# Designed miniproteins, single chains, continued (2), part 71

Each design is a single chain, and the fold is of that chain. pLDDT is the mean over its residues in the fold that is shown.

## One batch from the design tools (miniprotein)

Design m6446
Fold by ESMFold2-Fast:
Structure m6446 (fold): chain A 64 residues (1-64)
Amino acid sequence: ASALTAEELTELKKKNPEFWEKYLRENTEIGVKKIEAAVNKDEELLEELRKREEELNKEARSKL
C-alpha cells in the first residue's frame, strides 16, 4: 500500500489529530527500522516491517 498523500495527512489531522500523531510516529519508526534491517540483510524483518507499514496505511485511510 502507498503512503498517505499530503492531502490525506491534512484531512487525518483535522478529523483525528490523536491518530495523526500516532501515524507520523509509527511511520517514522518503521522507516528507521527498515533502513537498519536492510543494512543488516535481515530479509524476514524487512518483510514484517513492510506488512506493518501496509496495515498502518490501511488503518489511517479507514479514519479519513
Scores: mean pLDDT 83

Design m6447
Fold by ESMFold2-Fast:
Structure m6447 (fold): chain A 65 residues (1-65)
Amino acid sequence: MPDAEKLAEEAERAAKEGDAEKAARLAQQSVYAGIQTGKTEAAERAGRAVTEAGFGEAGLKAGVP
């Protein structure tokens, strides 16, 4: 089973490096992994961690990390 938390951390790293697309993909996979395993808490945590890492802000196409 993929680690929702690990995927979230990788997404955060990608966001920090300016790869918003990669961050989004990893975050999505993290959510799916959490739902699949029945761990809704893991899914929510993954999304929150990625958002706090700035991935959510990556929606702006003006920012440069």
Scores: mean pLDDT 60

Design m6448
Fold by ESMFold2-Fast:
Structure m6448 (fold): chain A 62 residues (1-62)
Amino acid sequence: GAMARAARSRALAREIADKILTSFQEAVDKELKEKNITANNIAEGVAALWRNGKVPPEEKLR
């Protein structure tokens, strides 16, 4: 029935989420260790990305 289909979709979504989270955690951990990044450095890096992200026009007129 529909319940079985919903259960399978949820199980698959969780499996995909777990794989994504694992890959994301591993990539983040490697970047942090390689760059010797602290929490403060992460915050500054994010802020710099936001500032730089405003420079290139994406969905803007030009």
Scores: mean pLDDT 63

Design m6449
Fold by ESMFold2-Fast:
Structure m6449 (fold): chain A 107 residues (1-107)
Amino acid sequence: MVEEVKEKAEELIKKVEELAKTIKDPEEFYKKVNELIKEFLDEVNEILEKASPEERKEIAKIVKKYLEEIEKIVVEYLKSKGKEELAEEWKEYIKEIIEKIEKLVES
């Protein structure tokens, strides 16, 4: 379970990095990254339903770490395109997700 989440998270980062290199339209980039994040979170939630309390804590730490890395990549891309408002919206969105995941560490 933990290794599966780590592998999915590493794959997600690689996909986001490739999108940042290939997509010219910031709105299209934002849309595609958001789709990838939603798919990743759905898969993580499926795994969490079957995970032990100890595994949930490990998974939450991994997810938080990789979401913070993705936040940096996306924010840098959006700022480079002059989309500072979208960058701030993205920061808020990721912080909300991280807060929800952090609450799982407490259980």
Scores: mean pLDDT 83

Design m6450
Fold by ESMFold2-Fast:
Structure m6450 (fold): chain A 92 residues (1-92)
Amino acid sequence: SMDDQRQQVVQQMQQQIQTLSDLKQQFDSRGYTTMSQTLQDMIDRGRGLINRINRETDPGQVQQLIQQANRFIQNVNQMIQDINTFFSRVDS
């Protein structure tokens, strides 16, 4: 159901936001302020999207928000891969 999809997407996004928060702490510890700000902006966008999904009552708008959330999850997964590659190179 749409409610099941909503719940699954919200849970995945919450897990991704935690991962981004952990990565932000690593950039903060290294003094990489630009990357830290980029991660904070993504965390804020994710939290905003979760809030909108949880408050929306129109089925058509919920479907659009779920699509946006799936794109967010894909973008976060790519960013995590890029960051892990970056740290592997700078720690070499």
Scores: mean pLDDT 88

Design m6451
Fold by ESMFold2-Fast:
Structure m6451 (fold): chain A 95 residues (1-95)
Amino acid sequence: MKEKEREAALQYILDVMDYQAQLLAEGARLRQAGDEAALKQLEAEAVEWNKKNQDKVLEALSILDDDSKEQLEKHSKELLERLRPLMEEARAALA
């Protein structure tokens, strides 16, 4: 039973990571395009999503084993490598 919960939690966090990566990429694109209205709407949507799902994310992370954490670290590195140029440009714009 706990194993099924762990698998579901891992998949949920992977989906969250993919969603957050998409938001970061879209945010960077909108910022570069100067679409302030769309960027503000996207940022508001992201804030609302985080507030609504923060406890669920923390709970899911708390039940992951070391093998699941290694999978998350690998997935995170792959996402960061793919998005690194966009994230660096976005970070520079925010500084």
Scores: mean pLDDT 78

Design m6452
Fold by ESMFold2-Fast:
Structure m6452 (fold): chain A 77 residues (1-77)
Amino acid sequence: SAELEAARARIEELLDEIDRLIAQGTPEAIAQALQLFAEIQRILAQMYRLDPAAAEALVRELEPRVQANAERLRELA
């Protein structure tokens, strides 16, 4: 659906911004990256309400990037 496609595009934009913020490594950038990560979780929760199967497929596809970002944020905390 158009809503799921828009949600996917937004999550990909947020992941790209998180990658950029983590690379900066400043406390301010890390705090912003954590806020964007929380926004991704909110979008995914909404997608699960609309279409659980499509949301699950997207989560599986994005899992490597999300895990890598979570590990990098853990190392910086």
Scores: mean pLDDT 81

Design m6453
Fold by ESMFold2-Fast:
Formats: sequence, C-alpha cells, structure tokens
Structure m6453 (fold): chain A 60 residues (1-60)
Amino acid sequence: KPLEEIYKTLKEILENDPSPVHRALAAVELGKLGEIGKEALEKALKDPSPLVRKSAEVAL
C-alpha cells in the first residue's frame, strides 16, 4: 500500500477501534512513519486507555 493509505488506515484504527490493544499497535506503527504520524500521536496522548497513551508517548 502507498504511504498515504497506510497512514489513513493506522489513523482510522487509532481514532475508532474499540480495542485499546489495536489502538496501541496503530500508535507504534504511526511512530515509524515519522513526522506525518505526529499529529495523530499527539491526539492519542489523550486516549482513555493508559496502554494507548504510553504507546503514543514512546512513539513520539
């Protein structure tokens, strides 16, 4: 998949998936994309799950 589609898919999971494990994994993968994932990761710092918040913090 092109980078743009990967980013969109990961952002969709991070924002909308009911599983905190799936959202945490999406945060880790978004971190690997560098600058383009940064805005989504900053939003994930406010996620209700401590697992997702910690994953976003580490990925930033």
Scores: mean pLDDT 80

Design m6454
Fold by ESMFold2-Fast:
Structure m6454 (fold): chain A 86 residues (1-86)
Amino acid sequence: MEKFEELLKEFVRRVADELRRILGVDEATARRAAEALLRDILAGRLSREEIRATVETALGRRLSDEQFDRLLEAINRILEEIGGKM
């Protein structure tokens, strides 16, 4: 159980770091968006439209297609790396 909790914390941290890098949002906003994404992922909500809606809602703004595509690539990479450890 502890290893799984550590992987979930790593996911939130890494996604928050990518949100700050790609979108220039503050740490608190990035962490809130990353936590919302983790909740959706654990619920099986992984469609492109669902991920975009969750991030835009957490940020209170719309994303450009370029920003969202960069973020989605980063999320998929993080999920693959963490999934390989589970």
Scores: mean pLDDT 80

Design m6455
Fold by ESMFold2-Fast:
Structure m6455 (fold): chain A 134 residues (1-134)
Amino acid sequence: SMEELRETALRIAQLVVEGRLDEARKILEELEKEYEENPSDELAFVLSLGYLFIGDFDSASAYASKISSEKIRNLLMALLYAKLGLDEEAEKYIEKLGEFAERAREIAELVKAGRLVEAVERAFELYEEIRAEE
């Protein structure tokens, strides 16, 4: 469920903040197995965020690209470029979010600051709002 995925993403964020990267990666590897069996946008979203948090940008980008929502893909790419310090590139993706741009910018700043638990909470709220308008 989306609620269970939110709780899993919060756990990944907490492990990363605590420097427990091996434990975070193990959770991501189990979610990848679930994705291979039953792919979903929600699983791809959590996988993209989690790989971004542990610094695996290739995997983060790959899972972002699998999501059917262009706005959610743009959100995740904005967060990825923000994490890399490529603020001008991040802003190009944020601009594509229209009415959601300011919230995406706030999440990008949380990711840059390493406030990953708050970033997950805000990213899930924004995911639900974007998908409700689609």
Scores: mean pLDDT 92

Design m6456
Fold by ESMFold2-Fast:
Structure m6456 (fold): chain A 96 residues (1-96)
Amino acid sequence: MSAMEQIEELIRQAEELVRQAEELTRQAEASSAADVPALVQQALEAARQALEKASQAARLLEKSGGPSSLASRIAGIAIRAIGVEVQARLILARKA
């Protein structure tokens, strides 16, 4: 497996994890107060895993080089994951 194939696979996995985190955050927003902590914890864990894979992809990309499109995808994952963290904290504060 080439470094480029590893980078693309890590980005794909991170994009799926951040999508899952966004879905869980949306579910938490629509849920009763009793269900919110568990959904928020799951969303934050998925976002954390997405950032970990994005970080691994970024390190490999820095060492091997590659198209700017991969760097843009990694940046997009990071922005979305931070958005999940902020939204999750706001949901918890509102439903405390």
Scores: mean pLDDT 87

Design m6457
Fold by ESMFold2-Fast:
Structure m6457 (fold): chain A 103 residues (1-103)
Amino acid sequence: SSLVDQTIQQLDQLFDQIIDAVKNNDYDRAQQLTLEAIQYVKETSSKLSIEEIRELLSRLQTLRLQKVDDARAQGFPKSQITQLDSFGQSVIFEVQKVLKEKE
């Protein structure tokens, strides 16, 4: 789905900005960017079919794992890894919530 592809691309960019904020200990900005990502997936997921939301959820879970693993490889402290994982999980939770509401 072109809309799923665009959504993943936008979330990839937002995750990079969240990673930069966490790296600089700017947790207020990281939280603000996470809320922006949550709002974006809520609006986008409302326009998707159930099958497209399942595709988005699968790809977003893969993206989150990749970003967390990349941060570990770069030597981020465990506390920062935990925060990054938490932010990514919040976005995933919103997609899961939209999926349940459409089922």
Scores: mean pLDDT 87

Design m6458
Fold by ESMFold2-Fast:
Structure m6458 (fold): chain A 65 residues (1-65)
Amino acid sequence: ALEEARRAGLEGGATPEQVDRAIKASLEAKTPVEAALRTAKIFMDAGATPEQAARMARAVAEYLR
C-alpha cells in the first residue's frame, strides 16, 4: 500500500518530499522496470549510492505492487 511504500522510503533515508516524488513517478510509470528506474534516479539525484538507490527503489516498488 502507499503508506508502507512511504514508510520504506523514509526508513531508507529519503526525505518525505523524495519519497512522495518517487511514489508519484512509480505510479505514472507504464511498466515495473520504468517505475524502478525512475525511482532509483530520484534517489541517486538526492545523493544516494547506486546500491542504496536500488534498495529504496525495490522497497517502494514492492509495496506499490
Scores: mean pLDDT 69

Design m6459
Fold by ESMFold2-Fast:
Structure m6459 (fold): chain A 109 residues (1-109)
Amino acid sequence: SLFLEASTLAGLILLSLALKQDVRKLIEELIEVLEELIEKYGLSEEVREAVERARRALEAGDLETATAWALLAGGLAFEELGLHEEARALLGTARRIAEEVGDEETLAA
C-alpha cells in the first residue's frame, strides 16, 4: 500500500530527525512515493508544487530545504487522504525546519 509506504517513511524521517541521523535517502524515497500518490489519487496542485520544490532543493544539494518541502508535501497529501494525525506531525516538523533555515516560502505555505 502506498499509504503504508508513505506513513512508514514519514515516521522514519521524524524519528531520524529526532535522533539527528542522516535523512537524505528517506527524503528521496518519500518524494518518489508522494509522486505516485499524486498520480494514483489525483492530489491537488499544492501537493504537486511542494513535491517539485522538494525535488529541486534535493538536486541542488540543499537537504534542509528539501526536508522541509518534502514533509510539507507529505502533510498536505495526508490531509487530502484523510490521515489528519500523521499530517499534523509532518506539517509541524516542516514548519520548525523552515523557521530554522529561514525559508519564508515554506513558512507561507
Scores: mean pLDDT 81

Design m6460
Fold by ESMFold2-Fast:
Structure m6460 (fold): chain A 84 residues (1-84)
Amino acid sequence: SEEIKNLTEENILETIRNNPKLVEAILSLTEIPSEEELYERIAELAGVSLETAREIAAILSGEKPLTEENKPAVEKFLESLLKL
């Protein structure tokens, strides 16, 4: 969980890359053919709303920047993946 603290756009990819569980979990999510199913899966794993799940997906895909406001949701999602 120390690795999930204080994420930035610069260190998020390195944090994921340095954790095999995160890499495997994210790769499994990329196999989901439907955006709706992807958002539902993210919402389930992180225990967040579908709206928040869409934001997490946008950040991880590079469509949206990681900010101090959305960082807690992204950290919660990544920590949830580590618990799988």
Scores: mean pLDDT 75

Design m6461
Fold by ESMFold2-Fast:
Structure m6461 (fold): chain A 84 residues (1-84)
Amino acid sequence: SEEEEKKKKAKEKMEKRVEFAKKILELAEKGTPEEELIKIVVEHTKEEYLKFVSEENAEKIAEILSKIKAEDIINEARLIVEEA
């Protein structure tokens, strides 16, 4: 059914979110530079937005996200993993 397909897609989206959060925590543990960590998150988010917004708007979103601190990214990743 269409509802079962929607539930499956929601679960897959959540699993991908948790896996990406785990990857960010792993990179932070390995001592990845803050600029590189921010770049990885910004590029991942920009790629997701490019699926339904113009490249110009995706770039503007990426610019806003580039102002995020690595500490805030790491804390958010921990919350995502803990809530999973």
Scores: mean pLDDT 77

Design m6462
Fold by ESMFold2-Fast:
Structure m6462 (fold): chain A 100 residues (1-100)
Amino acid sequence: MDTPSISTLSNQQRVDLGIQIIDNTVNSVQDMVNTYGPDDPVVQQQFDQFQRISDDNRQRLQQSQSWSQQQTIDVFNQVVSDMSRSRGSIRQIIDDIRRS
């Protein structure tokens, strides 16, 4: 759904959109952690790792701003995939703890 729209954006717009997706994902994960596991050391460790992945993805997007259009699209798609996967992993861990 997002892939065709991303191809019509400038590198700056892709970076800005990517950072917005990261921020929205971090806020969503923070809300899950605060709701279901604020005092759980395993949940806190997983959230710390997720924040590191998020920071790494922000750096990579910012670096790609000066690269070719195709390279910026590739980085954007990798970042979106990484953020979606990492969010899913934390949700799974929280759900498993809640059921245990």
Scores: mean pLDDT 81

Design m6463
Fold by ESMFold2-Fast:
Structure m6463 (fold): chain A 72 residues (1-72)
Amino acid sequence: MITDEEAEELVAEARAEAKKLGLSPISLDVLETTLELLLQRHKKEPISMEEFRKLLELALHNAISLDEALKK
């Protein structure tokens, strides 16, 4: 199980990556909503670091895909 501090650090890294990629405000809002839900879920039912990282990767990938779709 990861700690709350480790979960917050991984989320901060995902936020930093999204900002560096220059995602649109809509894509950033969707990502932030997902990240907040993941942190809230983890506090209620802690998951493994591997599972948490996989969920963060999926959230970031979905935000990038949304941004790409919006630019078309």
Scores: mean pLDDT 79

Design m6464
Fold by ESMFold2-Fast:
Structure m6464 (fold): chain A 58 residues (1-58)
Amino acid sequence: SSLRRSMDLQMDVWRRDSQIAGQISSQSSDPFSTLQRELRRSRRRSNDVMQRTLQQLQ
């Protein structure tokens, strides 16, 4: 079972995306709105990866 590894990779991607969102936010004309959008995207990606992983499990 590679579920644990998939979850760890997913969390790493989420942390990285959160850091990048913070950096982008500091340079945008509306940093708060940009941060909210990036967090929403990160959550959707995380959810999609989790669903795909579950589908691939036997």
Scores: mean pLDDT 68

Design m6465
Fold by ESMFold2-Fast:
Structure m6465 (fold): chain A 72 residues (1-72)
Amino acid sequence: LPEVTEAEEEAIEEMFKEEGLNTLEEAEKKVREVIELARRLYARGEITEAQLQAVLANAEKVLAYLEKKKAE
């Protein structure tokens, strides 16, 4: 699992509050939607490979945070 710092966890939690996500399930669904959208945009040539990789790397960190919260 990717390592997530406390500062990154706080940033993720703030983002979720701003998006109105108040459960782990809602957060997971949102992350999956973002990944799917990024993959489709890349397949259509609307974003660069670097942008896709940045989205995927960020999503992996968010998923690692959610998995950690579920294990607690």
Scores: mean pLDDT 74

Design m6466
Fold by ESMFold2-Fast:
Structure m6466 (fold): chain A 85 residues (1-85)
Amino acid sequence: SLALETQKRAAAALVGGAAESIRRKNEDSFQEYLEALRRLGEKAPEDLRKVIEQTAEDLEEAYKNKSSDEELRKIVEEAIKRLRE
């Protein structure tokens, strides 16, 4: 449905914004994107919500571990792949 496609696109944009915030070491921006992503997940159908929640956890862990740009790119690519399913 158009609504589901819109939610998937919104999730992809928020994931990208969160990862970019981590790369720039902007904690405030990262927390804003992470919160928006989790709020989107709360309104999403179960399958999409699970993808969003897992990606949010992966991003939060990457932030805590000061993950490399390559590791962040892999998290984003995997999230985008799962969101397109």
Scores: mean pLDDT 86

Design m6467
Fold by ESMFold2-Fast:
Parts: C-alpha cells; sequence; structure tokens
Structure m6467 (fold): chain A 76 residues (1-76)
C-alpha cells in the first residue's frame, strides 16, 4: 500500500537522521522522535548496533533496522 511505502521511507530517513545526529554531536548514540501531520517516527542509533527506526502513517507501522556500516556509507 502507499501508506506502507510512505512509512518505510519515513523510517529509513529517520534512521539516517538519527545517525547524522550522533555524528554531529560526536556521540555513539542518538534518538529521534518526531510527529508531522499523519506521520510519526521514532529512531535510535547506536554505533555498536546500528539504527532501529519505526514509522507510522495512517495507522500503518513499518520498522527497519540498518547496520552501522551501511549508515556510515550513506553519510560519507
Amino acid sequence: SMDEERAREAAILAAIEATRKALAEGRERAELKQESGDIKVEAVFDRARGARAKATVNGVTVEVELPTEELLALLA
């Protein structure tokens, strides 16, 4: 569904943003929680574990997990 696709995209972007935040702050861990209209996102990055992000769009929830090496490659 389009809502599932929107939720997956939002979760991936939240994971990337949590990673970027950790790097910008010089920290090994960062958290992000945001609500914008019908979109709710929650993400945690931990350098030892990677990022875990969850997004909900119109009641459809998608969760993604991305390893640290993939996230760092995306931000290089």
Scores: mean pLDDT 86

Design m6468
Fold by ESMFold2-Fast:
Structure m6468 (fold): chain A 80 residues (1-80)
Amino acid sequence: SELDKAKEQLAKKILDSLPEEEKKKVLEIAKKISERLGISEPTAILIIEGLKKGASNQEISEALGISRSTVSKARKIIEE
C-alpha cells in the first residue's frame, strides 16, 4: 500500500542518517519489536525515532496508523 511504501522510505532515510553502530542497534531493536508485536520493521523503526524525539504514544499512534497499545508495548521493549 502507499502507507507501507511511505513508512519504508522514511525508515530508510532515518537509518541512512545514522552512524553504522547506531544503525545496527536500531535495526536489532526494530527486529525485536516487529517479531514480538507483529508489525513491520519500518513501522518499528518509526516508533523508535518518534519515542527518541519525545513524541507521545497518541502522536505516534495517529502518525503511523497503529493502536496506542502497540506503541506502549514497543516502548517497554525499548526500555528493556
Scores: mean pLDDT 87

Design m6469
Fold by ESMFold2-Fast:
Structure m6469 (fold): chain A 75 residues (1-75)
Amino acid sequence: AALAAARANAAEVLATTGDEDWATWVLASGIRGIEDLARNKARGETGGAGGLPVKELTEEQVAEARAIVAAAEAA
């Protein structure tokens, strides 16, 4: 499943960096990237890459990422 792949990538990032906030951002970016890719494909757009994570995450970015993950897990 696409969501399982996004979770696996986030787990790998956590194992490599030890940064939980970074891993959560990668997971959220993966979830949003899948959604944006599906939406852009339907529209015929080539779009930009799905969410590039930043090296230093703000509190707002972490909160947004956690909200995206929570929404995806609840669905």
Scores: mean pLDDT 62

Design m6470
Fold by ESMFold2-Fast:
Structure m6470 (fold): chain A 77 residues (1-77)
Amino acid sequence: SERRERVALAVARIVNAAYTEGQAAAQRVAAEEGRRLGVEIEVEATDTATSTTIRIRVTMPDGRVHELTVVVAKPAA
């Protein structure tokens, strides 16, 4: 549970970086959080006209893989 909570917090930070600063920032935060947690984190952000899709893959120290896709709607400005 504790490890999963730490990973969830790292994912939230990565999503925030992707949303506010873009793909390069998200990748940097993923690398930093991965080092701190001893896990591998990969992130890909794909833009469309109406949304940003953020795909995150976390490989745990025990070899288990968790994948999360977050879709963030772009404001209609």
Scores: mean pLDDT 79

Design m6471
Fold by ESMFold2-Fast:
Structure m6471 (fold): chain A 76 residues (1-76)
Amino acid sequence: MAAVEELAAQDALGVDVGGLSREEIREELRRAAEEAQKEGRSLAVVARDEEEARRAREAARELGIDAPVYTVEELQ
């Protein structure tokens, strides 16, 4: 829990995928991953629910992006 909040608040570039389609998630993750690499930051993904978090994890894996996925509930 504490590590989740720290990661989101530190050098991690956060991506909110709440309410996005799978294609929109892929585009946002791709864009964010490139930006994070350019700035030497880690990437973190935030979803509303466990179901959306699962979708985000699948999209990240398909794109070859290694990023933790958290729910909004875990970050509050």
Scores: mean pLDDT 72

Design m6472
Fold by ESMFold2-Fast:
Structure m6472 (fold): chain A 64 residues (1-64)
Amino acid sequence: RAAVAAALDALADADGKVPVGRALAVLLAHGLDEATALEVIDAVQRDGEVDAAELAAKAGEVLA
């Protein structure tokens, strides 16, 4: 949860964006299965990128 947020923030560019492929790797590394991780990413992604804060919040909801 907090570790997911920190990992995504570390990968984020100057605009707070993370490419979908890197975001997926972070979610899988933190215990989400592939189907759930893809659903979470699809809910928040735009143009192949996700906002690190939005993705962390959505992943935290699923992991709670």
Scores: mean pLDDT 77

Design m6473
Fold by ESMFold2-Fast:
Structure m6473 (fold): chain A 56 residues (1-56)
Amino acid sequence: SELERLARELVAHFAPEEADNPVLVAAARHELERVMRERGLSAEEALRLIKQGLLP
């Protein structure tokens, strides 16, 4: 899915050696979904802000 792809991108950004680690991908997906719900953002917007360090 698109969300899984973006979750893998998030893992690759912070831990490129672990980009396909299923535990980290699942955690990243959960974090993206949380940010989207709490801030009313698209998955791509949430990914961008997290990568820029603008979100905790």
Scores: mean pLDDT 79

Design m6474
Fold by ESMFold2-Fast:
Structure m6474 (fold): chain A 85 residues (1-85)
Amino acid sequence: MKIRYVPEPVKVKTADGVKTIPPAFEADSPELAELARRAAALGAHVFTIKSEDGYVVGVLLPDDADDATRAELARIAREMNELLK
């Protein structure tokens, strides 16, 4: 499966200062694309890392995400990774 999504670079605050995460996500599945769109609607950024053995999906939480939003984003991330096999 080919996956690539290229949103704007995301800046996150860390102990070492502000780092820019270069997200990359491209969905070739309508279900995977819809889950990524739902995560984005909740203010999260979806990114993937391509490896020689497959793909890993991560979801970057928005600032001030409440517990309900975190739970829903965790569910979306699990479903996306299930679709990746």
Scores: mean pLDDT 61

Design m6475
Fold by ESMFold2-Fast:
Structure m6475 (fold): chain A 79 residues (1-79)
Amino acid sequence: VEELLRRAEEALERGDFEGALELLRQAFEILLASDTTLSPLQKAVRYTSFNLRLIGASLERDEEVQRRELREILEELRA
């Protein structure tokens, strides 16, 4: 996970927002799959909520706003 988050940060620095989105999605899927406290339904809800947030960021047309949103997601996954 840490390696994926590092690569996502590097992608953001390069302006590769599509690459950053994909790496953040992969990191989230690994974190969600390894969570033993959530039921399958709770995992589906978390996945749906996260995916909607990624879609929102991917549709953002302002590069600085998109960079900020993706960085916020990255920092949340690091916590």
Scores: mean pLDDT 78

Design m6476
Fold by ESMFold2-Fast:
Structure m6476 (fold): chain A 62 residues (1-62)
Amino acid sequence: MVVRMVVPSEDPERLAEAVNEVARERGLDVTAEAEGDKVVITASSLEDALEALAAAVRRLRE
């Protein structure tokens, strides 16, 4: 199963990079790509996509 999530962001490139970094570190099947003012997240599960996104957002706060 493939889940695609689109997230608006003021810095889509930075958010996509952070999501991909979290996915790599945690072994999650999640890929993020910046498209205009949005980030497209593709994952094998919604749970993995949400985990990577939440961790990335927390990391960007610092």
Scores: mean pLDDT 82

Design m6477
Fold by ESMFold2-Fast:
Structure m6477 (fold): chain A 107 residues (1-107)
Amino acid sequence: SQEDEMLEYLLKKLEEILERAKEVASKEVVEELEKLLKEFKEATKTESFLETLKKAVEILDEAIALLRKEAAAEKDPEKKAELEKMAEDLEILKLILERLIEELEKL
C-alpha cells in the first residue's frame, strides 16, 4: 500500500542516517540514534499510520537535536560538515512528514 511504501521509505532514510553517523558521530550519539530507530520500528507495528507519522516527527526532532549538538562540539571540519548535512537531511524529511500529517488531519 502507499502507507507501507511511506513507512519503508522513512525506515530506509533513518537507517541511512545511522550508517553515516557511525562514521562521524560519537558512540553515545550513535547509541541514541539506534534507540530512536528501534522506537520507530516498534511504532510501525503497534500504532496507526497517522500516529506512526507523528511519532516519526518526534524521533526526527530528537535525532536533529543530537546531530546539531554533536556538530557544535566537533572540531574536525569534515566531520562537522557531515553532521550538519545529516541534520539538514532529517529537517527536510520532517517538513515532508509535517505536511503529510496536516493533509491527513484535514480529511
Scores: mean pLDDT 88

Design m6478
Fold by ESMFold2-Fast:
Formats: sequence, C-alpha cells, structure tokens
Structure m6478 (fold): chain A 86 residues (1-86)
Amino acid sequence: EEEKIEEEIRKALKENPEILEELEAQLKKFEKEDPEGYERAKELAKEKSLIELEKLGEENKESDPEMARITTAAILLKLKEIIEEI
C-alpha cells in the first residue's frame, strides 16, 4: 500500500514538476516563519511514518494548532523525501 502511494507521487511529479517546487516553497516559508517548528518537523518526519503523521495531525487539529502545523510540515518533508528517492 505504501508502495502504491510512492508510485502515485512519482507519477504526479513526472506530469507536474511544479508540485515539488510548490512543496519546497511552502517548506521554505514555514522555516522562515517558524524555524524552531521547522526543526521539530524534521525530527518528527524522521521518527514517524506518513500514516502516523496524518493521524497525529488529525488528533491535534482543534486542541493544538501549533502541533498540527508542525505535523503538516513533517508530512510535506516526508513527501519530498519520497519524491527525491526515485
């Protein structure tokens, strides 16, 4: 199932390379606005799978907006890593 997600991501990037550029722009903006949260997002992306990060984001959506933002950045970092490992 994870392999299918990776294949779909690679396919989408092949058709729309602008997706990677937009993802990088969002990550760069987050790093600029919240450098501490960005470092925390990198750690979270190393420790958690994409599925775990999505679950953590949903759990914190209403109760902890800061953690939800950090989790979203971690998901974007994970996606970029998957794309770059083609």
Scores: mean pLDDT 74

Design m6479
Fold by ESMFold2-Fast:
Structure m6479 (fold): chain A 98 residues (1-98)
Amino acid sequence: SLDAARAMLEAVGRSIPELRPAVEKALETADKLPDEQGARLLAAMVDAGISGREGAEHAIKVLDELAKEYPENKKLIEETRKALQEAVDRVEARRAAA
């Protein structure tokens, strides 16, 4: 369900602070989409938290597809995409420094 996907993504944001801006943008984007597409986006964002760069690449593909299907939400979708790319780079930089 959309509510379950939302709760899982909020938990990811709490566990990985670098992902919080991307999580917040994804939740905002999902609220502007039909429930099924919103749930798809949130599930892909959860996978980005679990599977790192590979999961993020999948989430970016989902965001690119949604931007084509829902051009009225393109700006918010692109902001979510940018926040996700920046978050993954920060997580990798932190892990490399440790």
Scores: mean pLDDT 84

Design m6480
Fold by ESMFold2-Fast:
Structure m6480 (fold): chain A 64 residues (1-64)
Amino acid sequence: ELKNPIFTDDLSHFTEEQIKKIEEAAKKLDVPPEVARLLATGVLEQYPDASLEEIIERVRELLK
């Protein structure tokens, strides 16, 4: 129902594997899904080969 023109769903340039990692990381993080997705996306953009565990750890570091 809300539109965020600033935050476009640019997941189309990620692989399906990376998208799944973002989704799973967002679910495991006890933060709003939109925030978790944004941070996980940023981690994968910097470290495209990052494991799910590494993504979660780096996102937690960013939220610290």
Scores: mean pLDDT 71

